# Designs tried in a protein design run: designed miniproteins, single chains, continued (4). Part 51

Each design is a single chain, and the fold is of that chain. pLDDT is the mean over its residues in the fold that is shown.

## One batch from the design tools (miniprotein)

Design m13742
Fold by ESMFold2-Fast:
Structure m13742 (fold): chain A 57 residues (1-57)
Amino acid sequence: DESRKASLYSAIGVLKSALTLEPDDYQTYEAIGELYKKLGKDKEAERYYEIAERLRS
């Protein structure tokens, strides 16, 4: 569903903008990872999950 994919990309954009203000918010990285996973972009999702894990440490 192209409409749903566009919505997911918009949400990712908003969260990435939030990261420019709060770059160490691990929950935002986890949220971006979840959205990429829903898009089928597993490699991008794993990247964001890894960043979140490092920030939690």
Scores: mean pLDDT 83

Design m13743
Fold by ESMFold2-Fast:
Structure m13743 (fold): chain A 90 residues (1-90)
Amino acid sequence: MEEKAEEIVEWIKKEGISMEAFFEAVAKLLQKLSPNTKIEEIKELIKLSYEQAKELGVSEEEFIKRVIKGIMETLNVSAEEIKEEIKKVV
């Protein structure tokens, strides 16, 4: 799982995917757990989480890896499914 999350982090960097696009893709995936919550609200929560992670010295790469791992575990989705969702927003 961690190795798969690292592959996605490297892919995001290689393709030049913005943090904004990443947050949007993640918000769309997480909306499945909270269908009544707007994607924009979920995206704001992710951004808040990222700001707090930065305050604690967590790197952008480490934050992305943790989020991807969490989604894979919580939604039981593959690394490929996460990549497909990100591709839809870029």
Scores: mean pLDDT 82

Design m13744
Fold by ESMFold2-Fast:
Parts: structure tokens; sequence; C-alpha cells
Structure m13744 (fold): chain A 108 residues (1-108)
């Protein structure tokens, strides 16, 4: 179905965002425990999106999850481009995790 195809595309986008995010955090040499927390949040996001039904309502929820992930990645990239301090970068990651977890709670 067209809805199933769109869900598959959103899953591919989320998997890509997971890879890019984790590689960036490793490159920035963030604490292992923080990187593992980000990995757990992405795994939970992927599992949640995969569990959503192939309905218009399910796709609307999937799009909201992808949008929050996209915003998180954009903020990380912007922080790198603007040469933010290590401490500021850690703050952005922690705030991003909180926002991702809040959106997960809303979608469930």
Amino acid sequence: SPLAAEKAALLDQLEGARRVTLELLKYMNLPKELIEEVERVFDELIATLRSLPDTPEGLARARRLEAVVSEFLDKLVEAVINNKSYEEFIKIVKEGIERLRAELARVR
C-alpha cells in the first residue's frame, strides 16, 4: 500500500539518522555512556515507528517522530558548523534526548 511504502521510507530515514548521529558523536569524542543513551533512544524510536499501523493516523505519528529526529540532527550539525564548545555540544545532546523521549511518550 502507499501508506506502507511511506512508513518504509520513514524507517530508512530514521536508520540513516541513527548512523549519522552515532558517527558524529563518536567523532566528537563524547562520553561512551552518553553515546549509548542516544543509541538506546534511537533503537526505541525505530521500534516504535515500526510498530505503528499502516493507517493515516499511524503515518501522522511516524512523521512526527521523524520530524523530531530531523530537528535533533540539524541542531547537532549546526553546533559543529558554529564550532560550539564540548560542554555546549553535550548540553544539546542531553536536551535532544529529553525531547525525543517526550515525543515517544506522546506517540504511544
Scores: mean pLDDT 88

Design m13745
Fold by ESMFold2-Fast:
Structure m13745 (fold): chain A 85 residues (1-85)
Amino acid sequence: AELREQAGEALRRTEELAKEAAAQTSPEDAAKLMAAVRGARTAFESGDFLTMAEAARQLAELARKLGFDELARAAEELARLAEEI
């Protein structure tokens, strides 16, 4: 489905932004960011879009708290796409 393809592309972009953010923050916060992204990836691969949306929202909240506004916006867009599937 087209929405699933769009979600996959948004997830890849979110993963790249999360890796950049992780390189710029503490090891503890980097681990939390990468865990949230991994949760979204695992949910996407299993077709569990509700869990994917939840993981993306957790990532967006953490990114905003850490000041990574671009990552937060990407994660919010990912959550919206997952909710539409």
Scores: mean pLDDT 86

Design m13746
Fold by ESMFold2-Fast:
Structure m13746 (fold): chain A 67 residues (1-67)
Amino acid sequence: SAEEAIARLREAARAGDGVAAGEAAKELYNQGVISADEAMALASLAASGDAEAALRRLDQVKERHGL
């Protein structure tokens, strides 16, 4: 579900797991929950190791989409 993908993305970002974060962002995009640009931004931030920036971006994306 979208909620489970969001939870996985948040946990992966907190842990600095860029691969898991990228996979969760791709799931959200494939489900039509977020845009391709949003998924790419989340994956890039997580892959950069900036967990705080990734989490902040995730919260912004959630707020924009009412998640």
Scores: mean pLDDT 81

Design m13747
Fold by ESMFold2-Fast:
Order: C-alpha cells, then sequence, then structure tokens
Structure m13747 (fold): chain A 93 residues (1-93)
C-alpha cells in the first residue's frame, strides 16, 4: 500500500516506488528519502509535504481513494498504521 501511494501520488516508476516504500518501512527520514529522488520528483515531494502540513486530512483522503480504486481490503489497524507513518514522514523538516 505505501508502494501504491508513492507510485500514484508522485507518478513514480514501480521499482522506484518499491525502493522508497522500503525506506519508509525502515524508518528513514524524509530528507534521506528526498535525496534518493531526481530533482523533479524532489520538488513534487516538497510540495506534497507543504500541502499535507496544512491539511493532514488529505493523506487520509488519498489513502482511502487508493484503497477503493485498487480494491484493497485493509483492517482499520492496517489503515491507521499506514496513515500514521505517512503523517510522520510528511511532518518532518
Amino acid sequence: LIRDIFRDLFALPREKADELAKMVEEGKSFSEILNKLPLHEQLMALYARKLFKKDPSLIEKIVDRIIKDRGLKLTPEQRENIISKLKKLFSQD
């Protein structure tokens, strides 16, 4: 699911989205993840962070849309864990 979010949110190739999802799961910082992206994708990630800092509910809306569009079935706990990780990632300076 985190892989799907990176692929859809940042329009990343599958292989790159998988690498970044693994870094998030390993607890890497936003800055470490950002430094692995090409310049254009870095700008998109910085813009997304700015938007999510202003309205954290956008993360929940995006996650719920991806779950629905992909026909994924998650427990409430799995959904909350993913949202929590993304909120933590995008709240970093």
Scores: mean pLDDT 75

Design m13748
Fold by ESMFold2-Fast:
Structure m13748 (fold): chain A 53 residues (1-53)
Amino acid sequence: MEEDEKILEETIERIRKSLEANPDLPAGLRQHFEDLIERAKKGYEELKKKEKE
C-alpha cells in the first residue's frame, strides 16, 4: 500500500517535470494531465480512507 503511494508520487513528479520541459504542449493536453493528476491523487486518498475500515 505505502509502496504504491510512493510509486504514484514519483510518477506524478515525472509527469510534472515533463510538462515543465515541454512548454509548447497544447494547453488542452496540459490541462488534461493536470486534471488527471489531481483526480488520481484525490481518488487514491479517498480509497485509503475507506480501506482503513
Scores: mean pLDDT 73

Design m13749
Fold by ESMFold2-Fast:
Structure m13749 (fold): chain A 85 residues (1-85)
Amino acid sequence: SLEEETFVYTESVEVAPSDTVTVEVELDEKNKTITVTVTTERGTHTFVFNIDNKYVIKILSYEVEVKRDGDTVTVTVTAKVLIKK
């Protein structure tokens, strides 16, 4: 049977409080990966979120939330997928 499921992934990185943060998001539909690149004046941090599960047949939607709290940047990826059981 086909069912919808939601997966949530969270990663964090340390940045300087005054740094400018730029975020780039890339979806690879074929490999079912979402890559989030966080760039600051100090360097680049890349997070690869793999939603490739043998039961996942399609990514229906995804949202990326980036929050800054002082010296910490938190990236949350929420993916809604179609699974076959």
Scores: mean pLDDT 80

Design m13750
Fold by ESMFold2-Fast:
Structure m13750 (fold): chain A 140 residues (1-140)
Amino acid sequence: MLPSVDELVKEAEALDANLRNMSNEEVIERSREIFEQVVEVVKTRATQLSTRELSRLADVGVEAGMHILLSAHFLKNKELEKEAIERIVEFVDALKAAHPDDSELHQQIAQALKTMVSLYEHALSEEAKEELLAQAAKVE
């Protein structure tokens, strides 16, 4: 059975609380688990979820994707960095496609991307910043 939106939010909060006790490899593994669960919930249930629930999933998914991207960068794993960016873009496109006329949801997705880029500006490559900000502009 797929986790609820509330369960995924709690899993993300638990990860954030434990980040300082984890290796980059452990952060990637746990963030990937959360990200894949969010992607599966969106694929299976997005048309049945409210704007508020989808906005919460956008925050969880974008944050999990960013943790993978940053940890991959610290490990100098360029293939995983590229994969993480591509997966964030695909996830955001899937959210928009589920509710194509929901301008409030689209604005909140764009804001989640912009917030993560701003928060991690010093750790992100220029290429990663450009791709993520271009995706934010495309979603609006």
Scores: mean pLDDT 85

Design m13751
Fold by ESMFold2-Fast:
Parts: sequence; C-alpha cells; structure tokens
Structure m13751 (fold): chain A 90 residues (1-90)
Amino acid sequence: MEEKERKIREYKKELEELYKELLEEGKSKEEIIAKLEEKVLELVKNEEDEEVKLELLAHALRLALELLKDEPDVPAALERLEAEEKRRRE
C-alpha cells in the first residue's frame, strides 16, 4: 500500500513538472496535451498495477482540463460548447 501510494505520487509529480515546464516554455495547448499523453502512456506501459494506471490517466486528463481553463481562447470555446449542448437538449 505505501509503495503504491508513493509510486502514484511520484508519477503525478512527473506529470505536473512536465506540465509546468511546457507552460513556462510557452508551448501551445496542443503541444502540452500531446506531451502529457505521450508521457502518461509511457508510464502506464511500464506499470503493472491497474489501479496505478487508471490514477495516472485520470491525473493526466485533469491537467489537460486545467490547461484548457488557462488558455485565453478557452472561455469562448467553452461558452459555444455549452450553448450547443443546451440547444440540443431543447
């Protein structure tokens, strides 16, 4: 249990460090998401524990969603998607 929890924390740190580094370098959101996907798939491929794999994938997705919130064009894109979804329900 302790070893699994430490592995998850360490992998999450690696993903968060990569995310921060790419943001500081001024990479596009597409490049950042692509790099996060590449990194998490590499980590998952080298891991045997299914729970750890799922936790890593969930964390990478969370970082991608946070990235979308920080982009200047994201609020407009989210507004349009919300409007389309609302119209579809009516």
Scores: mean pLDDT 69

Design m13752
Fold by ESMFold2-Fast:
Structure m13752 (fold): chain A 94 residues (1-94)
Amino acid sequence: MEEAYEVGYRVALLTARQATLDPAEAAELGKAHAHILKEAEALAEKSPELKEAVIKGVLDGAEEALKDPRLAPEVKAQLREDIEGLRKILEEME
């Protein structure tokens, strides 16, 4: 559970960080982001409990990412929509 949460949290933070980097630096970070995203997807496929933990991690990580003043307003707006969608998914999972 804690591992799945941490993976989800890192996915959200890395996604937001790519939005604040120059294209060349974003490309280098993109490789690490692709790897951890694959880990998050694999964990979510194993059980409903792991999927819930990953989603909770992504939600908390996205909320933390919103505090970054370097994020463009449109990126912050998209993150807020994603957070709202994830909350609804968690409510449906009970």
Scores: mean pLDDT 73

Design m13753
Fold by ESMFold2-Fast:
Structure m13753 (fold): chain A 71 residues (1-71)
Amino acid sequence: SFRYQLALDISRGIQAAVDSGVPLEVLIRSYTRIAETSTNSGLKYLAELKVEAARLLAQGLSPEEAAEKIT
């Protein structure tokens, strides 16, 4: 599924950032800000999806598990 692949790429990207030392709460805050302030519907949609993915990862899910729940 195209939606699954997008969600998986997002979830893996967030996990890679966390593995590189970026705190997950910083990522959630940044994505939330983009979702709240962006006037572009596509950027809002992607930011909201990133917030959902980051919250699932914060619950201890793998990127693959997060992608399945988002899809």
Scores: mean pLDDT 87

Design m13754
Fold by ESMFold2-Fast:
Structure m13754 (fold): chain A 75 residues (1-75)
Amino acid sequence: MIEEFKKLVEKNKALVRELLADDPETAAKLIKEIDELEKRAIEAIKNGDFMKFSVEMARIVAVVSEAYLLARQRR
């Protein structure tokens, strides 16, 4: 469970790096935000708090969506 979640988060971070390849500083900021959300989500899994885990997952999706919007604006 936790290992599969970590692999999913790594794929999302790789996507952010790809979308913002021409802006590594902004990519690093968004990746740092994803790292903090991953820590909170893992804590929620360890505590059996599935609602909190779901909320942190939604936040990670929002950060990836922000990367898409930023990439579009730079085009």
Scores: mean pLDDT 82

Design m13755
Fold by ESMFold2-Fast:
Structure m13755 (fold): chain A 91 residues (1-91)
Amino acid sequence: EEEVREAFRYAAEMAKNAGYDEIAQLFEKAAEGDPEALVEALRKWAEHLLKYGNEEQKKVGERIKKALDEGNVDEAVRIFIEYVRKLKEKE
């Protein structure tokens, strides 16, 4: 519920600060409850992690992409929230 929306807003802010305005906009729409924007944001973010992430981030991107390819959006969201929690704990 609120944690899901907060995670997407946090990701939108991070993407915006990194200069990825398109991904940030998709995460903002996902936080507003747009299910198509949610899937697209997670897919683009997973692709970004796979191209530019460290080994841990690439693993997260791979897991999210696999869940989305299998049609398991709930699993992709769970993996993403777990990733955001770990980022917040490191701050």
Scores: mean pLDDT 80

Design m13756
Fold by ESMFold2-Fast:
Structure m13756 (fold): chain A 100 residues (1-100)
Amino acid sequence: SKVEELVEEAFKEMYEYLKKTIESVDVSKLSKSERLGLILLGLFVLGALGKKEEVQKLVEESKKKEEEIKKLKEKSKEEAEEKEIEFFKKLLEKIKEILE
């Protein structure tokens, strides 16, 4: 159907944009909202590709890391921010590896 063709084209454009962005972006220069948006787009693309188990693993790793960062934030906001940026970099790299 015409709707299916539009969805396929939109997915293809999102996939190419995601690949290009992961290769060129400096995660440390992104806002928190921009970082979250990239991760959500990555997880969406992986889900659409049928990588459900990989998505579940990344979500569980993210939950564990959120608890670590939350505890670290009570000690140092600066260290918590650095750890969050490091984790987003690792998460994007894992998404890239699954997409390759």
Scores: mean pLDDT 78

Design m13757
Fold by ESMFold2-Fast:
Structure m13757 (fold): chain A 86 residues (1-86)
Amino acid sequence: SEEVESIRKRIAELEKQLAEAVKNGDGKKVAEIVSELARLYIELAKLTSGPERKLALVNARSLAIYLKNLGLQEEGDEILKEIDKL
């Protein structure tokens, strides 16, 4: 669907921006991008099925854990709770 294609394109763009933010040591931007990526993977999981849905949930969970490791414990825990409801 157009919606799924749009989400995939946004994820690809943000993954490129995340790599650059990490390279530049911009921790604030890393946290902002990781948070947005986690939420996009949750939306992708809601709109997909089978292996793609499972991979999207794995990616969202990994990003939420990364966010907690960046010191954003509460936001990461909120994302993990949202995933657990799916």
Scores: mean pLDDT 90

Design m13758
Fold by ESMFold2-Fast:
Structure m13758 (fold): chain A 95 residues (1-95)
Amino acid sequence: SKEDELIKQLQSELGLPEELIKRIIEEAKKNNPDETERILNDSSMTPLQKFLALVNLIPKETLKKIIEEYLRKQGLTPEQIDRVIKTFFEQIELG
């Protein structure tokens, strides 16, 4: 599927874990299914551009919870998670 192709491309190009990518796509669909489908089908967008567009469909609080849950499963401390989250959201707000 187009979702499977995007997941494989993001894993290969950005080293993002499959679990995190799938979770982002699922949450984007819940928040805006029509825009999610449009983004996934947009042949003019790079995999990174599609990923960032999908991320922007998710409320900041929900996105934060997804990333925090993922990092917690990886064994990061609360302090490490807080730092990663702050850096990630700073990059999204600037890019």
Scores: mean pLDDT 81

Design m13759
Fold by ESMFold2-Fast:
Structure m13759 (fold): chain A 74 residues (1-74)
Amino acid sequence: LSADQKRLVALGQQVSDALDKQSEEAFKKGDYSKGASLYTASSLIRSSVDFAVEHPQFVPEELRGLEGALKQLE
């Protein structure tokens, strides 16, 4: 894996983990709609990262998107 691909995987894990934590907290509060939405978003992030790793031409754009998402989550 290239340095950018390794960074993409690391950022993807950070964003996915943050969304999973927020999803669990929503479920604990009984907000099933919010919990399900966050869980779906986490799954989409994982799929996008996997796709970009297999298709390196998309890595720069995906990195920009994940950096933006991480700033909004924390």
Scores: mean pLDDT 81

Design m13760
Fold by ESMFold2-Fast:
Structure m13760 (fold): chain A 80 residues (1-80)
Amino acid sequence: SKEEILKKLIEDIVNYLKEHLTPEQREKAKEEIYKHMSEETKKLFDEIDAKTELNVKEPLSDEQLAELVKTWIDILKSLE
């Protein structure tokens, strides 16, 4: 279902944020995503984020992060 796809995408995004971004980059990415999401989608994101362990890897450049966040926003909006 559309809800299952949305949930899976949010899980994948949260795991990526926890594994590949610094805490500062993660917070900025979340803030930008949240600007474009419904309250229900933000709540689902917060619930998944809260249960996911932090495991920081080598960070992306700010430019690479901006393009990735834009892609995530576009896909999330298409699933709402």
Scores: mean pLDDT 76

Design m13761
Fold by ESMFold2-Fast:
Structure m13761 (fold): chain A 70 residues (1-70)
Amino acid sequence: DREARERAAEAAGVAALLAGASAEQAQKIHDALLSLPRTPSGEEARAIALEVGASEEQAEAAARAVKDAT
């Protein structure tokens, strides 16, 4: 469901940004999650956040936001 993916991507990006990630990192997290063919899991959001250079804390925030929002 594209709507569920969009909500998950937005929630993860916003959560990472609020946890201190740069706007560029938040945008990359958002775009990467939207590129998935399915609704992302919290684990996938965490992995993607770390891949784009976000901290462990920022990655946990993104993962939690996806899990709680979807």
Scores: mean pLDDT 81

Design m13762
Fold by ESMFold2-Fast:
Structure m13762 (fold): chain A 64 residues (1-64)
Amino acid sequence: SAAARAAQIAAHTQATQEYNDKANAYEELAKQSSPEQRKEYLLKSASYTVLAIGHSAAKIAAAS
């Protein structure tokens, strides 16, 4: 149904935004951290970026 598609699009849109926000937060922490902590924060940022991309792709699929 149209309502079910709208709900899925909204859910993936929210998840994409939340994961992008987390990725950006870890990238900012990396800029202010020791070299050892920077590597850990950049890895976390990359992981959240991958999750955001997955939800963005799922949103496009649901909208199609």
Scores: mean pLDDT 88

Design m13763
Fold by ESMFold2-Fast:
Order: C-alpha cells, then structure tokens, then sequence
Structure m13763 (fold): chain A 95 residues (1-95)
C-alpha cells in the first residue's frame, strides 16, 4: 500500500540522515581533510533535499496515515532536517 511505502521511505531517509551526522562528527574528531569535509557537505545537501521531498510527500498523503503515525513521522523528518542543517554549519566552519 502507498501508506506502507511512505512509512518505509521516511524511516530509511531519516536513518540515512542520522548515519551521515555520525560520520560527520567522526570525521571532525579525526581532523578529516577539507576535501573530505566538502564532499560530506555535498552529501548532506543531497539528503536534505530528499528529506524535504519526503516531507512534502508525507504531507500530500496525510490521509493515508493515522494522526498519531503522521505526527511521529513529521517530527522525525523535521528533527532530521534540523540535525543536517546544524551539522552542515559545523562542517562549513571547519573549511
């Protein structure tokens, strides 16, 4: 069902964002090269764009989900977006 597909897409994209944030902090702690940090920023911006698309898809299909599930997924996406934006700023400050 479309509702199950949306739930899976949200979960996978949020998980991908979380993994990238962990990678960024590991690279910052490890004094990664500016080239590596620039590539990370590019990946962050790509995932951020996909999270925004997934958020729009979630909002467009809100009626396919229970109010409780929608609210939790919306929160997860918004938290992931905020986390990526904050991490991008930290990475850019190290360039």
Amino acid sequence: SLGKEIRREVALTVAEAGALIIQAYMDLKGNASKEKLQKLIERFKEVLSRLEETRAKLDANKDLLSPEVYALMKRDIENAIKGLEETIKELEEKL
Scores: mean pLDDT 88

Design m13764
Fold by ESMFold2-Fast:
Structure m13764 (fold): chain A 84 residues (1-84)
Amino acid sequence: TEDLLLQIAEIHRKVLLYLQSKSSLSKEEIEAFSLIVKGTNAAGQGDFERAIELFDKAYEIAKDSDSTLASYAKEMRDLAEKAL
């Protein structure tokens, strides 16, 4: 039984490794990543409602430009929702 925060942190780590593997980042990928960082910080403070909002915004920005990044944002959103 893993803590939901630990699962969110593990996905955040996967996002970092994924983005570091790329030769260049789009403006949309940078914006989505900024929102993922803010969402992870909100979840770490126990503000799961704010985390869901931020991960949803990251998903909306990423979904048309980077399906992998969008998938991670959606997973983080769903984990934050389970913590409510």
Scores: mean pLDDT 87

Design m13765
Fold by ESMFold2-Fast:
Structure m13765 (fold): chain A 68 residues (1-68)
Amino acid sequence: MSLDEVTERFLAHMATLSPEEQRVYARIWVQELVDLGVPLEEIERAIARLPEEIQPEARAYARRLYAA
C-alpha cells in the first residue's frame, strides 16, 4: 500500500473523530510511519494533508522521534 493510499484512509477516518481524538490519532499514525522506516521528508509531506490545526504538533512529534 502506498503512503498516499494510507494517508487517504487515515484522513477519511480522521473526519469521523472529535478534535481531541484527531490529535491522539495523528500521534499514533506518525509513530507507526516512523516505526515502518518512512523517511522524515515523506512523513512531513503526508502531514501537510492533515487539518491545519494539528499539522504543527504532528510535525514536531515526527521530528522529535527522528532526533531520538
Scores: mean pLDDT 78

Design m13766
Fold by ESMFold2-Fast:
Structure m13766 (fold): chain A 84 residues (1-84)
Amino acid sequence: APRITAPLSSMSEEEVAEAREIVEEAGLDLEIDAEKKTVTGTLEDVGRASIAALEREAARHPERRAELEAARDALAAKLAAAAP
């Protein structure tokens, strides 16, 4: 599977550290470079990490849950279409 590098330039240092925790908890093969604010991995693994981040954010912010769950479901559908 092709590896991609996606920018995290809009994220704070703390948000980048949280992204690393999400990647480790999900068991994904992703490389997060805090200095460059980038994530490198397969589209599938980047997508899974993004879904995990949206689920975590929805748990913290119930007022935004509907929007975050919709974004998660849309991303999950795209990931499923891009995999097998």
Scores: mean pLDDT 72

Design m13767
Fold by ESMFold2-Fast:
Structure m13767 (fold): chain A 83 residues (1-83)
Amino acid sequence: AEKLAEEFADALVNNEEVSDEVLREMQRLIILGSKEELEIFAKTLAEKVPKSLWTVVKQTIKFLTSFANEKDNENYIIKIIEE
């Protein structure tokens, strides 16, 4: 969870393209991850990503969950980032 957040954050802050592999692993974490893993992921993103990029972060999370019926994990991550 923490490593995925760091890889995603590093790509965003360096204006680099996020790899398809990292995006797939993030999608799997968001859909199937435990609340503890999601909390670590969200807190790491909040620490590593400046607020100016949070719109991109939120849009990416929503995109990755767009075909899932489980919105709870998406909402949980977004709430932690917004706190």
Scores: mean pLDDT 74

Design m13768
Fold by ESMFold2-Fast:
Structure m13768 (fold): chain A 120 residues (1-120)
Amino acid sequence: MSLKEKIYEIVKEMIEKIKPLLNKKAQEILEELKERLEKLLNDPNATVQDLIDEIIEYTEELVETLRKESSKEDQIKVLEIIIEAYEKIAKEAKENGDEKSKEDFELMIDLLKKELEYLK
């Protein structure tokens, strides 16, 4: 399995785990992310960085939506699931020698952990 395929499968599993905790607007954001990632996965010219840029952009939009629309308890649960998924992606990137992708996900994990600590 390519790194692009591994990232897609991890994000897809993450989305299915968090969907029941989300309102319709947040679910629509994740559905759009999934569609965009599937398009990039099927594009032979798309890089791993293209997938990561989309994941980062949609993560920021999702976190803003959660702050506005979700209970503190649901925000905590969703953030913990996202952090776990991103830690898996960072590990896969490291194992594939992709230091840039590893660094990008580690930075996102740090930001999400700060958000989580603010909620506790």
Scores: mean pLDDT 85

Design m13769
Fold by ESMFold2-Fast:
Structure m13769 (fold): chain A 72 residues (1-72)
Amino acid sequence: SMEARRKRMLEILKELHELKDDEEKLEELTEKYIKESTPEEQKILEELLEQIKLEKEAKENGTEEELIKLSL
């Protein structure tokens, strides 16, 4: 059902968000879920991964406030 898929997607997003500081594990888990996901779910996962990457990059470069503004 669509509801079960949505719940699974939310659990995946939560797991990926918890691993935002562990780049290797985040990449491994993301690749696994992308292979198991539909094209629509893959797009959502790619957007989330990109968002996490941008947040990490902005934090390291001191542009964290600018990225937060774009993430809303």
Scores: mean pLDDT 68

Design m13770
Fold by ESMFold2-Fast:
Structure m13770 (fold): chain A 62 residues (1-62)
Amino acid sequence: MEKELEKTREESYEATKEAKSVDEGLRKATEIGVRTARETGLPLEKAANAAGKGFLEALEEM
């Protein structure tokens, strides 16, 4: 459970940093969160929160 949320955060962070725009990063982060929830059975809100944290952390470094 915790390992999947941490991977989701890291994947979202990486995707956002590699994105050409903030909008592209947000879209990729959203897709990562939804995918994680579907594949792991974790609540969508928890997966989305993990992806969102990665997205926001990447923005703070840009």
Scores: mean pLDDT 81

Design m13771
Fold by ESMFold2-Fast:
Structure m13771 (fold): chain A 70 residues (1-70)
Amino acid sequence: LQELATRRALAALEAAVRELTRLGRGDLAPDVEVLVDDEGRVSLEVPASLPPEVAEAVRQAGEEAARRAA
């Protein structure tokens, strides 16, 4: 349970950082937060300074990776 949530959170964070780096915004990687609720649902907090399209791409990459890690 905790192990599965941790794996999904790690996968989401790694995918988000990779997408940020691909888009030239790896400098903001430390500001990305991965949240896991009591149901094991993963969500991403991205910096408000990101352009909307970049923020969406990063969130989608993280959510996709979390889904695959389950």
Scores: mean pLDDT 76

Design m13772
Fold by ESMFold2-Fast:
Structure m13772 (fold): chain A 63 residues (1-63)
Amino acid sequence: SMAEEEKRKQIEEEIFEALERMVDGIVNIEKKNNPNPSAAQQAALDAQRQRILDLIAAARKKA
């Protein structure tokens, strides 16, 4: 039914939003635990964050 499809899309959107919030939360914790990262550490963190966000965006596009 249309109502069931709308509920599915709402749940999917809430999951994607929760994942994006979790990524931001992890980055904030890492910054708090290491306030003076080296250039290499910062680049590695940025690359990992971007990879996860790209995966979320790809999943969102398919939903």
Scores: mean pLDDT 82

Design m13773
Fold by ESMFold2-Fast:
Structure m13773 (fold): chain A 97 residues (1-97)
Amino acid sequence: DVAEEAKKVLKEAEALVEEKGKEAVAASPEEAKKIIEETKKKLAELAKKAEELMEKMSEEDRKEAAKRLQHVSDLFTAAANATTEQGKAGAEKALAA
């Protein structure tokens, strides 16, 4: 089932962003930058795989998968911004919610 395979990939991406986002926020600025760059590369691979699966899904399943992929992208952006001095407090609250 293509929808179940896409769901698995999206869960992996969600877990990766949550784990690495928390790790980056707790890290030094230099280590945070490295964590974010490594996570960005892994997310790009997962996003490509999810998008390929979405092409084979029903319109309804594709819409839900696209929404989840956007949420993962938003969480990653929040985590990346948290590694800057201006974003840390706000992003900690966003990742905890």
Scores: mean pLDDT 78

Design m13774
Fold by ESMFold2-Fast:
Structure m13774 (fold): chain A 92 residues (1-92)
Amino acid sequence: MAIEKLEEVKKLLKEEKEKNPELKYPLDSLIKAVEAAIEAYKKGDLELAILIVESVKEAIEDLKKSGLLPEEVGEELIELLEEAIAELKKEL
């Protein structure tokens, strides 16, 4: 389920936030964005949910590319977000 992938993304972001205090603000913003995507999905707004998840993925890719986010963590987050996007698009 897309929600299960998004909840795992939230968990990983919270864990990374505790390990890297310099990323606290951007990671908190991304956690809130993932929560907004889950709420959009629950309300049946699949297009909004997909848009938010895609924007979160782009932000994670940028953090990984800049070296601020560890490569292994960034790759796992991107994979989960891509799986969530694919599952959401199947419901369109």
Scores: mean pLDDT 87

Design m13775
Fold by ESMFold2-Fast:
Structure m13775 (fold): chain A 84 residues (1-84)
Amino acid sequence: MKEILRESLREAILEVLSPVVGEEKAEEFAEAVLRGLDAIEAGKEPAEEDVRILEEAEKKLTPELDEEIARKARELAEKKLKEA
């Protein structure tokens, strides 16, 4: 289940943010989010580089975009769960 949630989050970030910041930057943000979550789950601090990327992305995120990412991630996770 963890892989489905991670893939859904990555896809949601790319789908929502690619039109706003471009595909390359959206992918960079998605990767940083996933690495940060992995670090926290392992009881470690996220890498300084990843924190910097997330802070840059946060400055461009409105509450509306954040809600859309969360909604899309849930939709994708539900879809993948039905297909798994």
Scores: mean pLDDT 77

